# Designed miniproteins, single chains: the designs that were tried, part 15

Each design is a single chain, and the fold is of that chain. pLDDT is the mean over its residues in the fold that is shown.

## One batch from the design tools (miniprotein)

Design m530
Fold by ESMFold2-Fast:
Parts: structure tokens; C-alpha cells; sequence
Structure m530 (fold): chain A 120 residues (1-120)
């Protein structure tokens, strides 16, 4: 059976819904966020939870919700502009879509741990 995991219940639920949509037995998806900010963590979890509750079977909405949550966490810690935030959302959506396509193509496992704290 497919296995989903995440750094929070909200991210685990999103990963599970995305795997359910693929219908691929034995696939594994892990979604995590690593942050030193409780505000950033709470913002990410709230956005992801809202997406899962609003559209649990809509892959596009789930991808957008995960990307929004992580991008908002990065904006809190990195003081991103609106343009930078939009670019981060687009990159995160592309990365998550790529992982889903890889799982659909037969890769057994895909995982992300997004680091939102600035690195030098």
C-alpha cells in the first residue's frame, strides 16, 4: 500500500490525499517543513490544513495549498517581496508536480524537507 508521511498532521494528510489521487500501490511521499519559527510553522500548517479541508480530492488545489503554506513560512523568515513570494510558490508547485510525475512513472519514493530559515 502507499505510505504518506509529513512533519505535521496537516502535511501528512496532504501527502496521503496526493498519493490516493495517484492510485499507485507501494508509492511513498513525504512532505516536511524545517523552520526555527513557530509563526512560520503555524502559517504553513494552517494553509495546508485549509487546502485539505476545502478540496481533499483536488490535486491542483492540494499542490497549491502546500506551495502556499511553505512559501508563506519562507516569507515570514526571509522577508520576501510579493514578487519573490510568487516565484517561490511557482518553484514549489513545479517541484511537487515533478515528484508526483516521478511517482506516477514508477519511482518508489519522493520526499521533500523544505528549509524556510535563511541559509548563508
Amino acid sequence: SATASGSSPALTAAAQRLLDALGRPGAHLRLGIETDSEEARAAADAAVRAAVEAAPDDVDALVDGVAEGIARAMAIEQNLSEEELAAVRDALRAALRGALLALEAGQPEQGFTFHTTPTP
Scores: mean pLDDT 78

Design m531
Fold by ESMFold2-Fast:
Formats: sequence, C-alpha cells, structure tokens
Structure m531 (fold): chain A 68 residues (1-68)
Amino acid sequence: SEAEEIADKLVEALVNKDEEKAIEALDELLKSGLDPENLENALKGAAERAEELGLEELAKYAREKLEK
C-alpha cells in the first residue's frame, strides 16, 4: 500500500540518518489519511528512533505533530 511504501522510505531515511528525507516521509504519512491511531504510533516510533540516532529536528517535528 501507499502507506507501507512511505513507511519504508521513513525507515530507509532513519538508517541513513537522512533527517530531511525522514521528515518528508512523516509529512507524507500525515497527508495520506492514515488512521489517527496508526498515525500516532508512527509519530511516537519516529520520535523514539530520532532520539536514539541524535536526529534533533526529526524528533522535534514528530513531537510537535503528536501534540496536535
């Protein structure tokens, strides 16, 4: 599915520590019409992984979106 393709792009960006691409993938997930519960889980996962990798802008982006 499209959401699975976007999730794969996010994982790839995280593996490569490509913060810009990871933020782009998260933004696409937000716009894809993903179920709110699945979107919240994706945002939490992205924030946790970003913290592990030291991707400060990604962690901030995910946290701000999670608060909405």
Scores: mean pLDDT 79

Design m532
Fold by ESMFold2-Fast:
Formats: sequence, C-alpha cells, structure tokens
Structure m532 (fold): chain A 86 residues (1-86)
Amino acid sequence: TPEKMKEIFERAERIRRAVEERREEIVERISKETGVSRKEAEDALTMAVLMFTYGLADEGASEEEAVREIEELAIEIAKKEKEKKE
C-alpha cells in the first residue's frame, strides 16, 4: 500500500540520519575493533547503510535498534574485507 511505502521510506530516512549523527563514533569503533583504517571503516559503514537500511525500516526497527545493527554489520563487513587482504 502507498501508506506502508511512505512509512518505510520515512523510517529509512530516520535511520540514515541517526547513523550520520553517530558516524564519527561508529567509524572509530569499527576501526578500533577490526584494525582497519578509518577510510576502510567509513567504506564498511557506507556499505552496511546501503545494504541493510531498507530491510531494517521494512521490519519496523527503531532508530536505536537500527543504528546498533548497522554498526554490528559494518564491523562484520570490515572483518571480511580485512581477511580478503590477508
């Protein structure tokens, strides 16, 4: 329904804004936990946002829940990218 689609897009926008507000902190944590560079941590976070924001919005995740899940997913992306280089 159009109403459901609007709700999902509005939730996705709120999630993206919440991540951007915490971007520096999240990037710092990814870099610290995985040992990747800040640039690689930024790329991992961007990938996680692109891949997972819509799904989290569709599932009705809160901003706080979505930010936590995106951070965890970005950490996993960074770890896998580091393993490929090793």
Scores: mean pLDDT 85

Design m533
Fold by ESMFold2-Fast:
Formats: sequence, structure tokens, C-alpha cells
Structure m533 (fold): chain A 62 residues (1-62)
Amino acid sequence: SLEERREAFDRLVEATLRGIQAYLDLKIAEREGASPETLAQKQAELDRVFDEMRRAEAELAA
């Protein structure tokens, strides 16, 4: 339905915005010379959000 497609699209948009934020957070941490542990945490968060984006995109494409 149109409503299901809208919900899927909203989820993709939200995941995309979270991805942009996670990417910026990682780049800021890199620029500021954060610890290897902090950089690993930021990278793991980015990877998790990227997985969410792929799932949301697959749902919308279905």
C-alpha cells in the first residue's frame, strides 16, 4: 500500500540521516586525534548504521 511504502521510505530517510551523522562524528573524531578505541567505536557505529540503511533500502525495493 501507499502507506507501507511511505513508512519504508521514512525508515530509509531516517537511516540515511543517521548514517550522515555517524560519518561526520567519525571524521570529527579523526580530525581531533581521538584514541584508537574511540575511533573503533565510531567506525563500528557507522558500520551498524550502514547495515540499517541497506536493510531499509531492501525493504523499499521489495
Scores: mean pLDDT 85

Design m534
Fold by ESMFold2-Fast:
Structure m534 (fold): chain A 72 residues (1-72)
Amino acid sequence: SLEEKARKAVEDAMKKLGLKEGEDVFDIKVEPSTIGGQPAVLITGTAKTEEIATALETAITGDGIQVKLKVG
C-alpha cells in the first residue's frame, strides 16, 4: 500500500540520516491525502531543528508522498 511505502520511506530516511524518533523527530504520522486529484500520503510530525526537517523532507522521496514537518 502507499501508506506502507511511506512508512518505509520514513524509516529508511531516518536510518540513513542517523535520526531517532523521540530524540530528533516526534509524533510522526502517515495520513491519506491527494496530489493533483491522485491518491497520495501526507507525512507529518515535528523535527527538533529546521536542519533536521529539511534533511528529512529532502531524503523522503516517492510518487504520491508529501512531507510537512513542524520545527519545535
Scores: mean pLDDT 81

Design m535
Fold by ESMFold2-Fast:
Structure m535 (fold): chain A 72 residues (1-72)
Amino acid sequence: KEEIRKEILKKIGEILRLIGELFDKELELEKAKEEGDEEKAKKLEEEIKELEKKLEELKKELKELEEKLKKL
């Protein structure tokens, strides 16, 4: 159980880091839109989508670890 709990904590840390990056990119996107920088806004939207996909993958891995912990 302890090893799985350590993996869960590690995944939570990765998720929190990505959430922070996502918020930073969203803030940059708002500024780019306000400044009328369409090229920068488009690039930031693509980066945000990539971060959202990584976040969903990590959330799925976390759920699998939680289910594994319950079986022990």
Scores: mean pLDDT 82

Design m536
Fold by ESMFold2-Fast:
Structure m536 (fold): chain A 111 residues (1-111)
Amino acid sequence: DEEIKEKLTFVFDELAKLEPGKVTIYLFYRPGSPASERLRKILKELIETKYPGKFELVEVDAEKNPELAKKYSITTVPRVVFLNEKGEDVFPKLSEEAQFNFSMAYVLLLK
C-alpha cells in the first residue's frame, strides 16, 4: 500500500496547489469489495494526516446511489471524483504526470 500512497500523494499535492479552496472527494464503492476498502483506508489516512482541512471524503455506495453513479459515469468501483468548491470535476485540469500517477495507483490497487 506504500506505493499506492506515494502515487496518490503526488495527485493530492497537485490538487492542493491547483485549488485554493476545499476539495470534495466522492469515493464510489461497493460493500465487501477489498479494493474499495483498501482505497478508503488510504484516502482517509492521507486526508487526516497529510492534508487536514483541505479534503473532504464522501463515501458513496454505487449500488444504493445509481443516479449519482450515472451522473459521474461510474461503471466500475472503486472510483473517485474530485470536486472543487464550485462542484466542478478537477481531474481533467491535472498535469499528465498527476493523471498517470493516479492511473498507476489504480493498477496497483487492483492487484
Scores: mean pLDDT 82

Design m537
Fold by ESMFold2-Fast:
Structure m537 (fold): chain A 79 residues (1-79)
Amino acid sequence: MQSATVKIKDLTEEDKARIAGLFGVEPQLIPDDGILTLSSGGKDAKGRITVGPGADTVKVVEILSRLLGIEIEILEVKE
């Protein structure tokens, strides 16, 4: 299982709604501190979102940053 833990800088309520919509999860799962784990497997929970099996989590972060125009810092990557 691959996962990436990220910090979203300057996270707004609008950013939470956009991120939640892109992953098909509820906005309440996006923490106020902007620390989020993207995982290729497992179950969605507060602070953790499943991006799907075989997904390159680092590539997903790069795409998300460009798509939303937000700064995302990668804190940790685990395989």
Scores: mean pLDDT 77

Design m538
Fold by ESMFold2-Fast:
Structure m538 (fold): chain A 82 residues (1-82)
Amino acid sequence: MKPKEVTPLDAVNGPVEILSDDEVRVGGVTLRGPGLGKYDPREIRQALARQFAGSTRPLKVGEKLTLDLPDGPVEVEVVSID
């Protein structure tokens, strides 16, 4: 079965949905990080846009990212891709 992947551009341009205090969905990508769902969806999108600036590599399940959020860097994991 082909692994599910998404381009960074698709991730940053997708709608942001808060699923829990620690999980958010951006487009088809579910991200988990401590306190991630407590941030404003716009701040999450801007942090993702900064992380993926100039990147063409697709995201994969199990990949870890560091998002530069207002309260400091948050390590997040790609939990699922629809």
Scores: mean pLDDT 72

Design m539
Fold by ESMFold2-Fast:
Structure m539 (fold): chain A 73 residues (1-73)
Amino acid sequence: MEKKLEAEILESFARMAISVAKLALKRGVADKKEAIEMYKLAIELAEEALALDPENEGAKELIEEAKKLIEEI
């Protein structure tokens, strides 16, 4: 069960990275390059979560969301 807990923590960090990047970009505090770097970090964290727990639907959704956000910039 430790791997599942670690995956949940990584999923939470990935979700936070996406939220912070979206907010920072919307507020003009971060530029597009900074937002892309944070979305890439979110993908890395979510992929690590998925490696620990392949059934983690949240991690899969976060990877898809972050990739879409990078394409929309």
Scores: mean pLDDT 85

Design m540
Fold by ESMFold2-Fast:
Structure m540 (fold): chain A 59 residues (1-59)
Amino acid sequence: MRERGLLAAKMLGLSRALSEEEAVEKARTIARQMGLSDEEAEELVPELVAAIQAVNAER
């Protein structure tokens, strides 16, 4: 689970820096594309947002 989310977050972060709002929207989209329920997506969103922001900072 986390591996696919982190890979997707890295791809997005490497393409362009995202605002906080954009990161949240992308995190939700990624979680849904991974086949997670709405509840699981909400739990994963903070972790995906943190991963996206970490990649943006490393960029």
Scores: mean pLDDT 66

Design m541
Fold by ESMFold2-Fast:
Structure m541 (fold): chain A 66 residues (1-66)
Amino acid sequence: MSKEELEREIEGAMAMLELAVAAVTSEDPAVKAALDAALDEVARLVEEGRIEEALELARRALEAAK
């Protein structure tokens, strides 16, 4: 992998971690459900190598959960 690709994959993994922590620690069932759904989609995008889409989805999900 190129260094740039590896760095983006690390960013994707960090975003998934942030979503997972937010989802499991959330006390609002609606927020938790939205974050759980976003985590599943982000993980799928990362697995398929669509890192840019994964990062954008994670960012929007975290911002919407505020």
Scores: mean pLDDT 78

Design m542
Fold by ESMFold2-Fast:
Structure m542 (fold): chain A 84 residues (1-84)
Amino acid sequence: SKESEKLFRLGLKYYEQGDYEKAVEYFEKSLSLDPDNAEAWLYLGIVLAKLGRLLEALKYFSKGLEVGDQSTIDRVHAEQERRF
């Protein structure tokens, strides 16, 4: 939905700013409206890993892999590598 997309973009904004707690909040809100957004599951896993919440990170990475295609997974991975 348009609302889910806006919430996902807000999550990305807070992630880029290093506000990982707000990034989690907005990715979770986005996923509550659109649980088929594999990119949101993968970013939620990344943010939780940065917060040291490793078991939750692994759970949500697994969910992103179940929902997403290889193209989406490769895109998220490439975006993370370009930022470092």
Scores: mean pLDDT 83

Design m543
Fold by ESMFold2-Fast:
Structure m543 (fold): chain A 56 residues (1-56)
Amino acid sequence: MEEKKNEIAFETHKEFQKELDEALKKAKTNEEKYAIYKELWEKMEKRYEEKVKELE
């Protein structure tokens, strides 16, 4: 299970990085950039949590 959890963590992190890079190119203000970062980070955490839950 630990190996699979690590794979999920890696996948969700890669997804976060790609989405963050694309979204930041469209952001105009620092406040928008922070909001995007926070939203994508939360999305990543939820995705990780859901996938790990499926391994139970």
Scores: mean pLDDT 78

Design m544
Fold by ESMFold2-Fast:
Order: C-alpha cells, then structure tokens, then sequence
Structure m544 (fold): chain A 70 residues (1-70)
C-alpha cells in the first residue's frame, strides 16, 4: 500500500512541475490531480488496515493543501 501511495505522490509532484513549466493548463492540472485523489480514495476503500487508511488520508490532505497553494 505505501509504495502505491508514494507513486501517486510522485505523479502529483510531476503534475505540479509540468503546470509550473507551462506544459499543462490550470484545467488540465486540476483534472489530473482530481484523478489522483480518486485513485487514493479507491485505495482507502480497499484498505482493511487503519494505519494504511491514515497514510492514504494524510496523502489526500497533503495534495489538497498543496493544490490550494498552486
């Protein structure tokens, strides 16, 4: 689980870099970030461990906080 969440967070950082480089429009960046959040929610639903769910929810919170700053 952690490895999958970490990969999603890496994809998030790549989206932010592409957005800041002008390779993605604001709409494209929002769409891609929304897709990552949906994937994390899917992992939360599939998770049967409270620690895994906490890790996933922390990742979602970090994405939303950073996205508001962009």
Amino acid sequence: MKEEVDRIMEEFEEILERYRAGELSEQQAITQVTGLVIRLVGLDIESKDEEERKYIREAIKRILEKAKEA
Scores: mean pLDDT 81

Design m545
Fold by ESMFold2-Fast:
Structure m545 (fold): chain A 55 residues (1-55)
Amino acid sequence: ATQADLDRVDAAIRRAQELAKAGASPEEVAEHLLRETDFSPETARKIAELLVAAA
């Protein structure tokens, strides 16, 4: 992985946290992560659920 890949993932997760805090559903957060990262659909869904639960 390159530094640019790591920076992109970090930015995507920060944005996902903002969406979750604003009331986005886990499905909306997962779609954002799938669009911005190379995560699998299963990984994106799991992360989205955790972020929404933490918001």
Scores: mean pLDDT 80

Design m546
Fold by ESMFold2-Fast:
Structure m546 (fold): chain A 69 residues (1-69)
Amino acid sequence: MEEELARLGREAREALGAGDVERHGRLGAEMLPLGGLYAARHYKLTDDEQENLARVLKVPVEEIRKLQK
């Protein structure tokens, strides 16, 4: 499971970095939030990537920033 989450997190981070979350839709809408949360915990995200993830998850960006500490 952790290995699968790591893969999803990597793919989610690539999608967030490209700013093309919808176009990189290899991750379904339900899978992208899970991978995105993993990415926020394990990768250093830029401010833009954090805002994109917050928008996808429909949460305040402050919640994503907490995961980056």
Scores: mean pLDDT 64

Design m547
Fold by ESMFold2-Fast:
Structure m547 (fold): chain A 82 residues (1-82)
Amino acid sequence: MSDEEIEEGKKELEENPSYAGLLLQRLLDALKQLVGIPDKEKIYEELKKKSDEEIKEITLKALELIKEGKYEEAVKYLKEQA
């Protein structure tokens, strides 16, 4: 993901918390392509059970880690939140 895509995603989440689930799916797809996530679908299914507010906070933190190039830490964080 580009820095511009990350910033646009953060802005959209601030304006539309319900968008968090869709952005989380896109984020997991990007991480699978970059570093691999064998349990992508399981992580998504567990995380989507949370409230929109919780998914927003989790997604924002994962986006910050990705912006910093910490892809493996982003995957670990998402697994720990699932």
Scores: mean pLDDT 77

Design m548
Fold by ESMFold2-Fast:
Order: sequence, then structure tokens, then C-alpha cells
Structure m548 (fold): chain A 60 residues (1-60)
Amino acid sequence: MKFIAEAIEDFEAKTPEELSLKKGDKVLVEEVVDDYYVKATNLKTGETGLVPKKYLKKIE
């Protein structure tokens, strides 16, 4: 299930698989990977990667 979420805090990628976000960035959540991570695309940059779910708030 795909949905739009917003970064509630800055997140800095620690691995090449992770996506860095700034607070207020909107992402398309492509899939829920596990209990901790989603695969998301940053709508501002077009970059795709893993983001911890705790940094995101669903807005749509």
C-alpha cells in the first residue's frame, strides 16, 4: 500500500541503502519493509531509500 508521509525530524542516512530527510520533506512510501523501516522516495529530490518509520507521519 502506497501513501504520502512527512518527515517529522531530520534523518541522516548512515548507509547507502538509507535515504536522508530534512524535517518537513514529503515522501512517497513505496512499501513497508519491516517493523522499523519503509522504502520511500523523497518527492523533493526523487531519491529512493530506506527510512526508519519513527521519523515519518502519514498525511494521506
Scores: mean pLDDT 82

Design m549
Fold by ESMFold2-Fast:
Structure m549 (fold): chain A 60 residues (1-60)
Amino acid sequence: MSADELVRQAIAALNAGDYETAVELARKALEIDPSNERARKILAEAYRKLGKVEEAEKAA
């Protein structure tokens, strides 16, 4: 499984309102590719949706 595939799944989870799954998938993508800006942006957005603004700022 590629980081890009995990990012696509994280975006789908985010669009479905499954923010916890979006966080999990984005974190897995960053474990594979720590430089993946898309994964970091998705992680930040998912944290914002969960009300974790400080975590969102750290992820972005």
Scores: mean pLDDT 79

Design m550
Fold by ESMFold2-Fast:
Structure m550 (fold): chain A 63 residues (1-63)
Amino acid sequence: MSVEQLQRKLQDLARQLMATHPPDEARELALRAADTVAAHFGLSPEQAEELRRAVDEALRRAS
């Protein structure tokens, strides 16, 4: 699975969490998911940072 596909899926997850959870809880869950995905796929620190930034952007836009 590509980093680009992971970014898209995590952004979708972040939007869903913001729709169904309090903002603080949604943010924690989305960022934790990004970290878990990065660790699971053995992503580089740079790729992991890209996932976290994509999630942060989706959370900000959904707020």
Scores: mean pLDDT 81

Design m551
Fold by ESMFold2-Fast:
Structure m551 (fold): chain A 92 residues (1-92)
Amino acid sequence: AKEKLEEIIKKLEEIAKKSKDPIVKRLAEIAVEVIKDVLEGKGTLLDLEIALGLARIALGVAKVIGDEELAAELEKIVELLEEAIKLVKQSE
């Protein structure tokens, strides 16, 4: 789970740097902060579910603006977050 969360952070940081859309950029930045808190032991499973929600909203924005590359990367991030959440639930 930890390695998957670190990969997700790197992908979201790249999106925050590359995205021209201010909403996608801000949602990616907030998701990074939330996931980092979980990695530092300051966050919970609920915080990962919040990060998943933010990633899904960013994906919706990418689809509306027609950025197919951004949408594809956000779809991968959503899948990785769903897998990470499933692994955390299985370890409880």
Scores: mean pLDDT 82

Design m552
Fold by ESMFold2-Fast:
Structure m552 (fold): chain A 117 residues (1-117)
Amino acid sequence: MIELVESGGGTFAEGSSVTLSSKASGFDFSKALVGWYRQAPGQPLQFVASISSSGKKYYDESVKGRVTISVDTSKNTLYLNMSNLQKSDTAVYYAFAFTTATGPRLVFGQGVQVTVT
């Protein structure tokens, strides 16, 4: 079973930085597309960033230049570094993994709350 366990959430000051992490089990990051979605109060689920098994990164235009996605394959951990936090960054952040090893599957973690004041 694929599991993603997020950490690094909390309440942050506007203009500060945060690092979110997601530790994965039950799959190999080198075989998956992994990334982050977020959902702000009353808003639809929004794509934030992804990294492919080949290391290719994609960012939503609204966060481009403020966020960096990375993976540590030795720790099987996915990171999202966000700088210059804005009140509009207030959301629940979900790590995701898309894998085709056992058929196409999209899996989300439990989510982590980020609040910008």
Scores: mean pLDDT 83

Design m553
Fold by ESMFold2-Fast:
Structure m553 (fold): chain A 63 residues (1-63)
Amino acid sequence: GKKIGVVAAPTEEEGRELGKKLLEDGADEVILLVGATREEAKALADELRAQGVIVTGVATGPG
């Protein structure tokens, strides 16, 4: 089975730190829940994809 991680963070910066930790823990797939703009969340998702992780869901809230 795949290791699926969930990043729930109030800011893009905290989301990046949690995403990095999930990569270190060997997550194959992540779902992003971040209190940031759509553009910031897209940038974070693209960064994780560049590290070889599948990003399956992205949800944003008011920053």
Scores: mean pLDDT 73

Design m554
Fold by ESMFold2-Fast:
Structure m554 (fold): chain A 94 residues (1-94)
Amino acid sequence: GARVAALLARARAALAAAKASTDPEEALAAAETALAAARAVLADPDATLEQKLEAARLALEAAREALKKAKTREQILRAIALILEAIGLILELE
C-alpha cells in the first residue's frame, strides 16, 4: 500500500544520501535510516516478498557505502554491524 511505497522511497533516498556523502558520520546515519526503513517494510503485512527483498538489499548497499567512507575503528565496526543486520534481513526472506 501507500505506507510500503513511502518506506521504499525512504530507503532509496537513504541509499542515495549514503552514496553522495563524503562524511563518514552522514553516510552511517543514512545507512541506519535505510536499515530502519527496510525493517519497517519487512514488518508490514501489505509488503510483497519482492518489496521486502528490495528494501533489505537497499539497506545492505547503504551499509556498504558507509563502510567505504568509514575512517575510524568505531565507524568501521558500526558499518560492519549494519551490513550484518541487513544480511540478516535478506536471510529471513530466503
Scores: mean pLDDT 92

Design m555
Fold by ESMFold2-Fast:
Structure m555 (fold): chain A 102 residues (1-102)
Amino acid sequence: KPKITLPASLTVPAGTDATVTATVSNLEKGKKYRVYLVAKDVETGEVLAKSKPVYIEGGKSVTVTLTIKNLEAGRTYQVTATVIDLETGEKVTATSTVNVVE
């Protein structure tokens, strides 16, 4: 299975940007994968930011970064990193929680 490493949580001040970096490893040689990050508000489900999809061959590691701009006080955002096997459609996901404090 692909392995996704990202922070379990981040705490950031209101009015700042949050940057979340995911590292994807344990990709099988001979396979092709698509990696992307999506940030959404946990209360509303609104999508705030999406990374461009990164396509990677197995046997390599990749890092994907997503920046969420101008965060509002008292909000919680969730960043989901998804790795999809392009042949099978199997997905591996990991999440990071971004807490905005004032």
Scores: mean pLDDT 82

Design m556
Fold by ESMFold2-Fast:
Structure m556 (fold): chain A 57 residues (1-57)
Amino acid sequence: AASELARKRRILAGLEAALRSPDPVIRRVALHEARKVLPTFSGELRERLEALLAEHE
């Protein structure tokens, strides 16, 4: 659904911002959260989240 895609795009944007934080605690928490939500993502958004995770781990 469009609303679900918009929600997932906001989650991805938030994770991107958090993973680029200078605070290592914020990055660690964001990485853990990203791994937990990854299986709920699909298609292009999942590929983007997987690429983001690979960049930081």
Scores: mean pLDDT 80

Design m558
Fold by ESMFold2-Fast:
Structure m558 (fold): chain A 70 residues (1-70)
Amino acid sequence: MGDESAAQLRALADEVDDESVRLHQQSVTLRQQGMATGDQGLFDESDRLHAESVRLRDLSVTLRGMADDT
């Protein structure tokens, strides 16, 4: 019972962490493009994606903690 629930939480944490990494990489790319072009919209989108990446990273840590406590 516990191992199956823990495995499901870890799998979900992995998916959320992968999405966090993708958004962080996209944020960095947009920031670099903004610096090259001076486009404020690229900086704004970069900041938005960075904030979402941090939120998903925190969620992934929480899910792994729940799996470890199971």
Scores: mean pLDDT 83

Design m559
Fold by ESMFold2-Fast:
Structure m559 (fold): chain A 94 residues (1-94)
Amino acid sequence: AAEAAREAARAAEEAGGRKAGEGARRAAEAAESGDGEAAARGGREAGRGAAEDGIKEAALAAATAAGAAGAASGDPEAMRAAGEAAGYAIKAGE
């Protein structure tokens, strides 16, 4: 169940980051399909998008979405990539 990733993606979109929200949405969709690698890539894109948007709230939501996507996939590599995405999102918020 990728419900947490889906809710986090919605939060990222509502926080006002268009690029962050789009990446987070892709991560949630990939997690639901069981594609852990695609979920991790979407999470990383969400973090990068948050950095480009320059919106603190979007960065935090994107980090949450990336973490949820990694957890949903269950793949250690996906979780590592999601962690990197969270790092990008946190930096964007500073």
Scores: mean pLDDT 68

Design m560
Fold by ESMFold2-Fast:
Structure m560 (fold): chain A 57 residues (1-57)
Amino acid sequence: GASEEQKKLSAEGGAKLVQAGLPEEVAARLAARMSAGANGGDVEEGYRAALEGAKKA
């Protein structure tokens, strides 16, 4: 599973990437990969958090 820190970074990244002009799905996938790479965590769980962040942006 993803850490709380990874989920937070994924959600924040997803929101920022949507604000930068990326589609929600693309933003969420990219943010999840970036946060997982930094923390060595679960990309799928990170993706779910990133998608929630992207939708709230």
Scores: mean pLDDT 77

Design m562
Fold by ESMFold2-Fast:
Structure m562 (fold): chain A 67 residues (1-67)
Amino acid sequence: HMSREELDREVRRALLEMTAGLLKSMGYPEEVVDKALEEAQRRLDAGEPVTVSDVIELAEKLIEEEK
């Protein structure tokens, strides 16, 4: 039904969402985590490779930029 590329994107999307949930459970601000996830998902949808580490880095950068 889906191409291998589509399946890979869906798996990556699920991993990004799970990572966001973990960050929130560890005490990261929900707004920051949600923005990091949104940016990571946007990059994924644009065909760019994104990883769990990218979500963490984006969240950390957003915290620094807010200060």
Scores: mean pLDDT 78

Design m563
Fold by ESMFold2-Fast:
Structure m563 (fold): chain A 97 residues (1-97)
Amino acid sequence: EWKPLEEAEVGKEVEIRITADTGDDPERREAVKQILELTAQRLRAAGAEVSIEEPDENTLVLTARGPVTPEMIDAVRSAVDALEAAGATVKVEVKEL
């Protein structure tokens, strides 16, 4: 059901989930929160509905729903690069709606 980002077709409505594992590092968690908030703003500008959830103290999840656009794909790829640079373990999943 969930697919890699590269299998997302432009124009399809999808749900994208970015899961960032920060471990027990508070500085990394704050950096990850800032990256996800910036990413949420970019995704909303691209037409997506976005939420950020904290299921536990080591995990942050960004969920975006909307049409796949080049801007959405670029925002997600930029987010993954920034999250990994901050030291988080990142998983990206895409589901067609």
Scores: mean pLDDT 82

Design m564
Fold by ESMFold2-Fast:
Structure m564 (fold): chain A 56 residues (1-56)
Amino acid sequence: MEKRLEEAARRLEMSVDSVRAITAGLGVEELSEEEIETIERVIANGRAERAAQRAA
């Protein structure tokens, strides 16, 4: 479990604490490859949205 959280944090470029908060919010206790991919996509979309807001 901890190894997956560390791997997810590394892949998502976030702290383990942040990844833990996200998984708790989603109700996910274990991060599979598919879940990590989904979270990565959501974060990327959020970053793009923030960039667009700042560019306006």
Scores: mean pLDDT 69

Design m565
Fold by ESMFold2-Fast:
Structure m565 (fold): chain A 66 residues (1-66)
Amino acid sequence: MELRVTFTGDVVRGVGLVLRLIGDPRVEVERLSEDTYRVTWHGSEEEFEALLEELKADPDVEVERL
């Protein structure tokens, strides 16, 4: 399962989120630009939906399901 994640706010907040994603062994992160990342999820669908809800709750994050 894949997401496109774009940080639209503070750079420090965005860096913190990227570090959390990179730390998960079931997540593959590809940098597409300065503020945009492709996230590939290799875990369960239930855990993926939880990640989607967390990302959508952040006002400084735009998330698109690929």
Scores: mean pLDDT 76

Design m566
Fold by ESMFold2-Fast:
Structure m566 (fold): chain A 55 residues (1-55)
Amino acid sequence: SAEELAAQAETGAAASAALGVPEAARHFRDAKRAAEQGDLEAARRGLELGGSHLG
């Protein structure tokens, strides 16, 4: 759901900030915005891109 994707994105953004990976944090912030706008496809893509930068 959009709420679940937004929650995952928020968690990913927090983790990215803690690890010092700004590139990942940007993707997770974009994913959260997409989920809040109902664009679930863009939200999933942002989560995938953010995760890929964390290793």
Scores: mean pLDDT 83

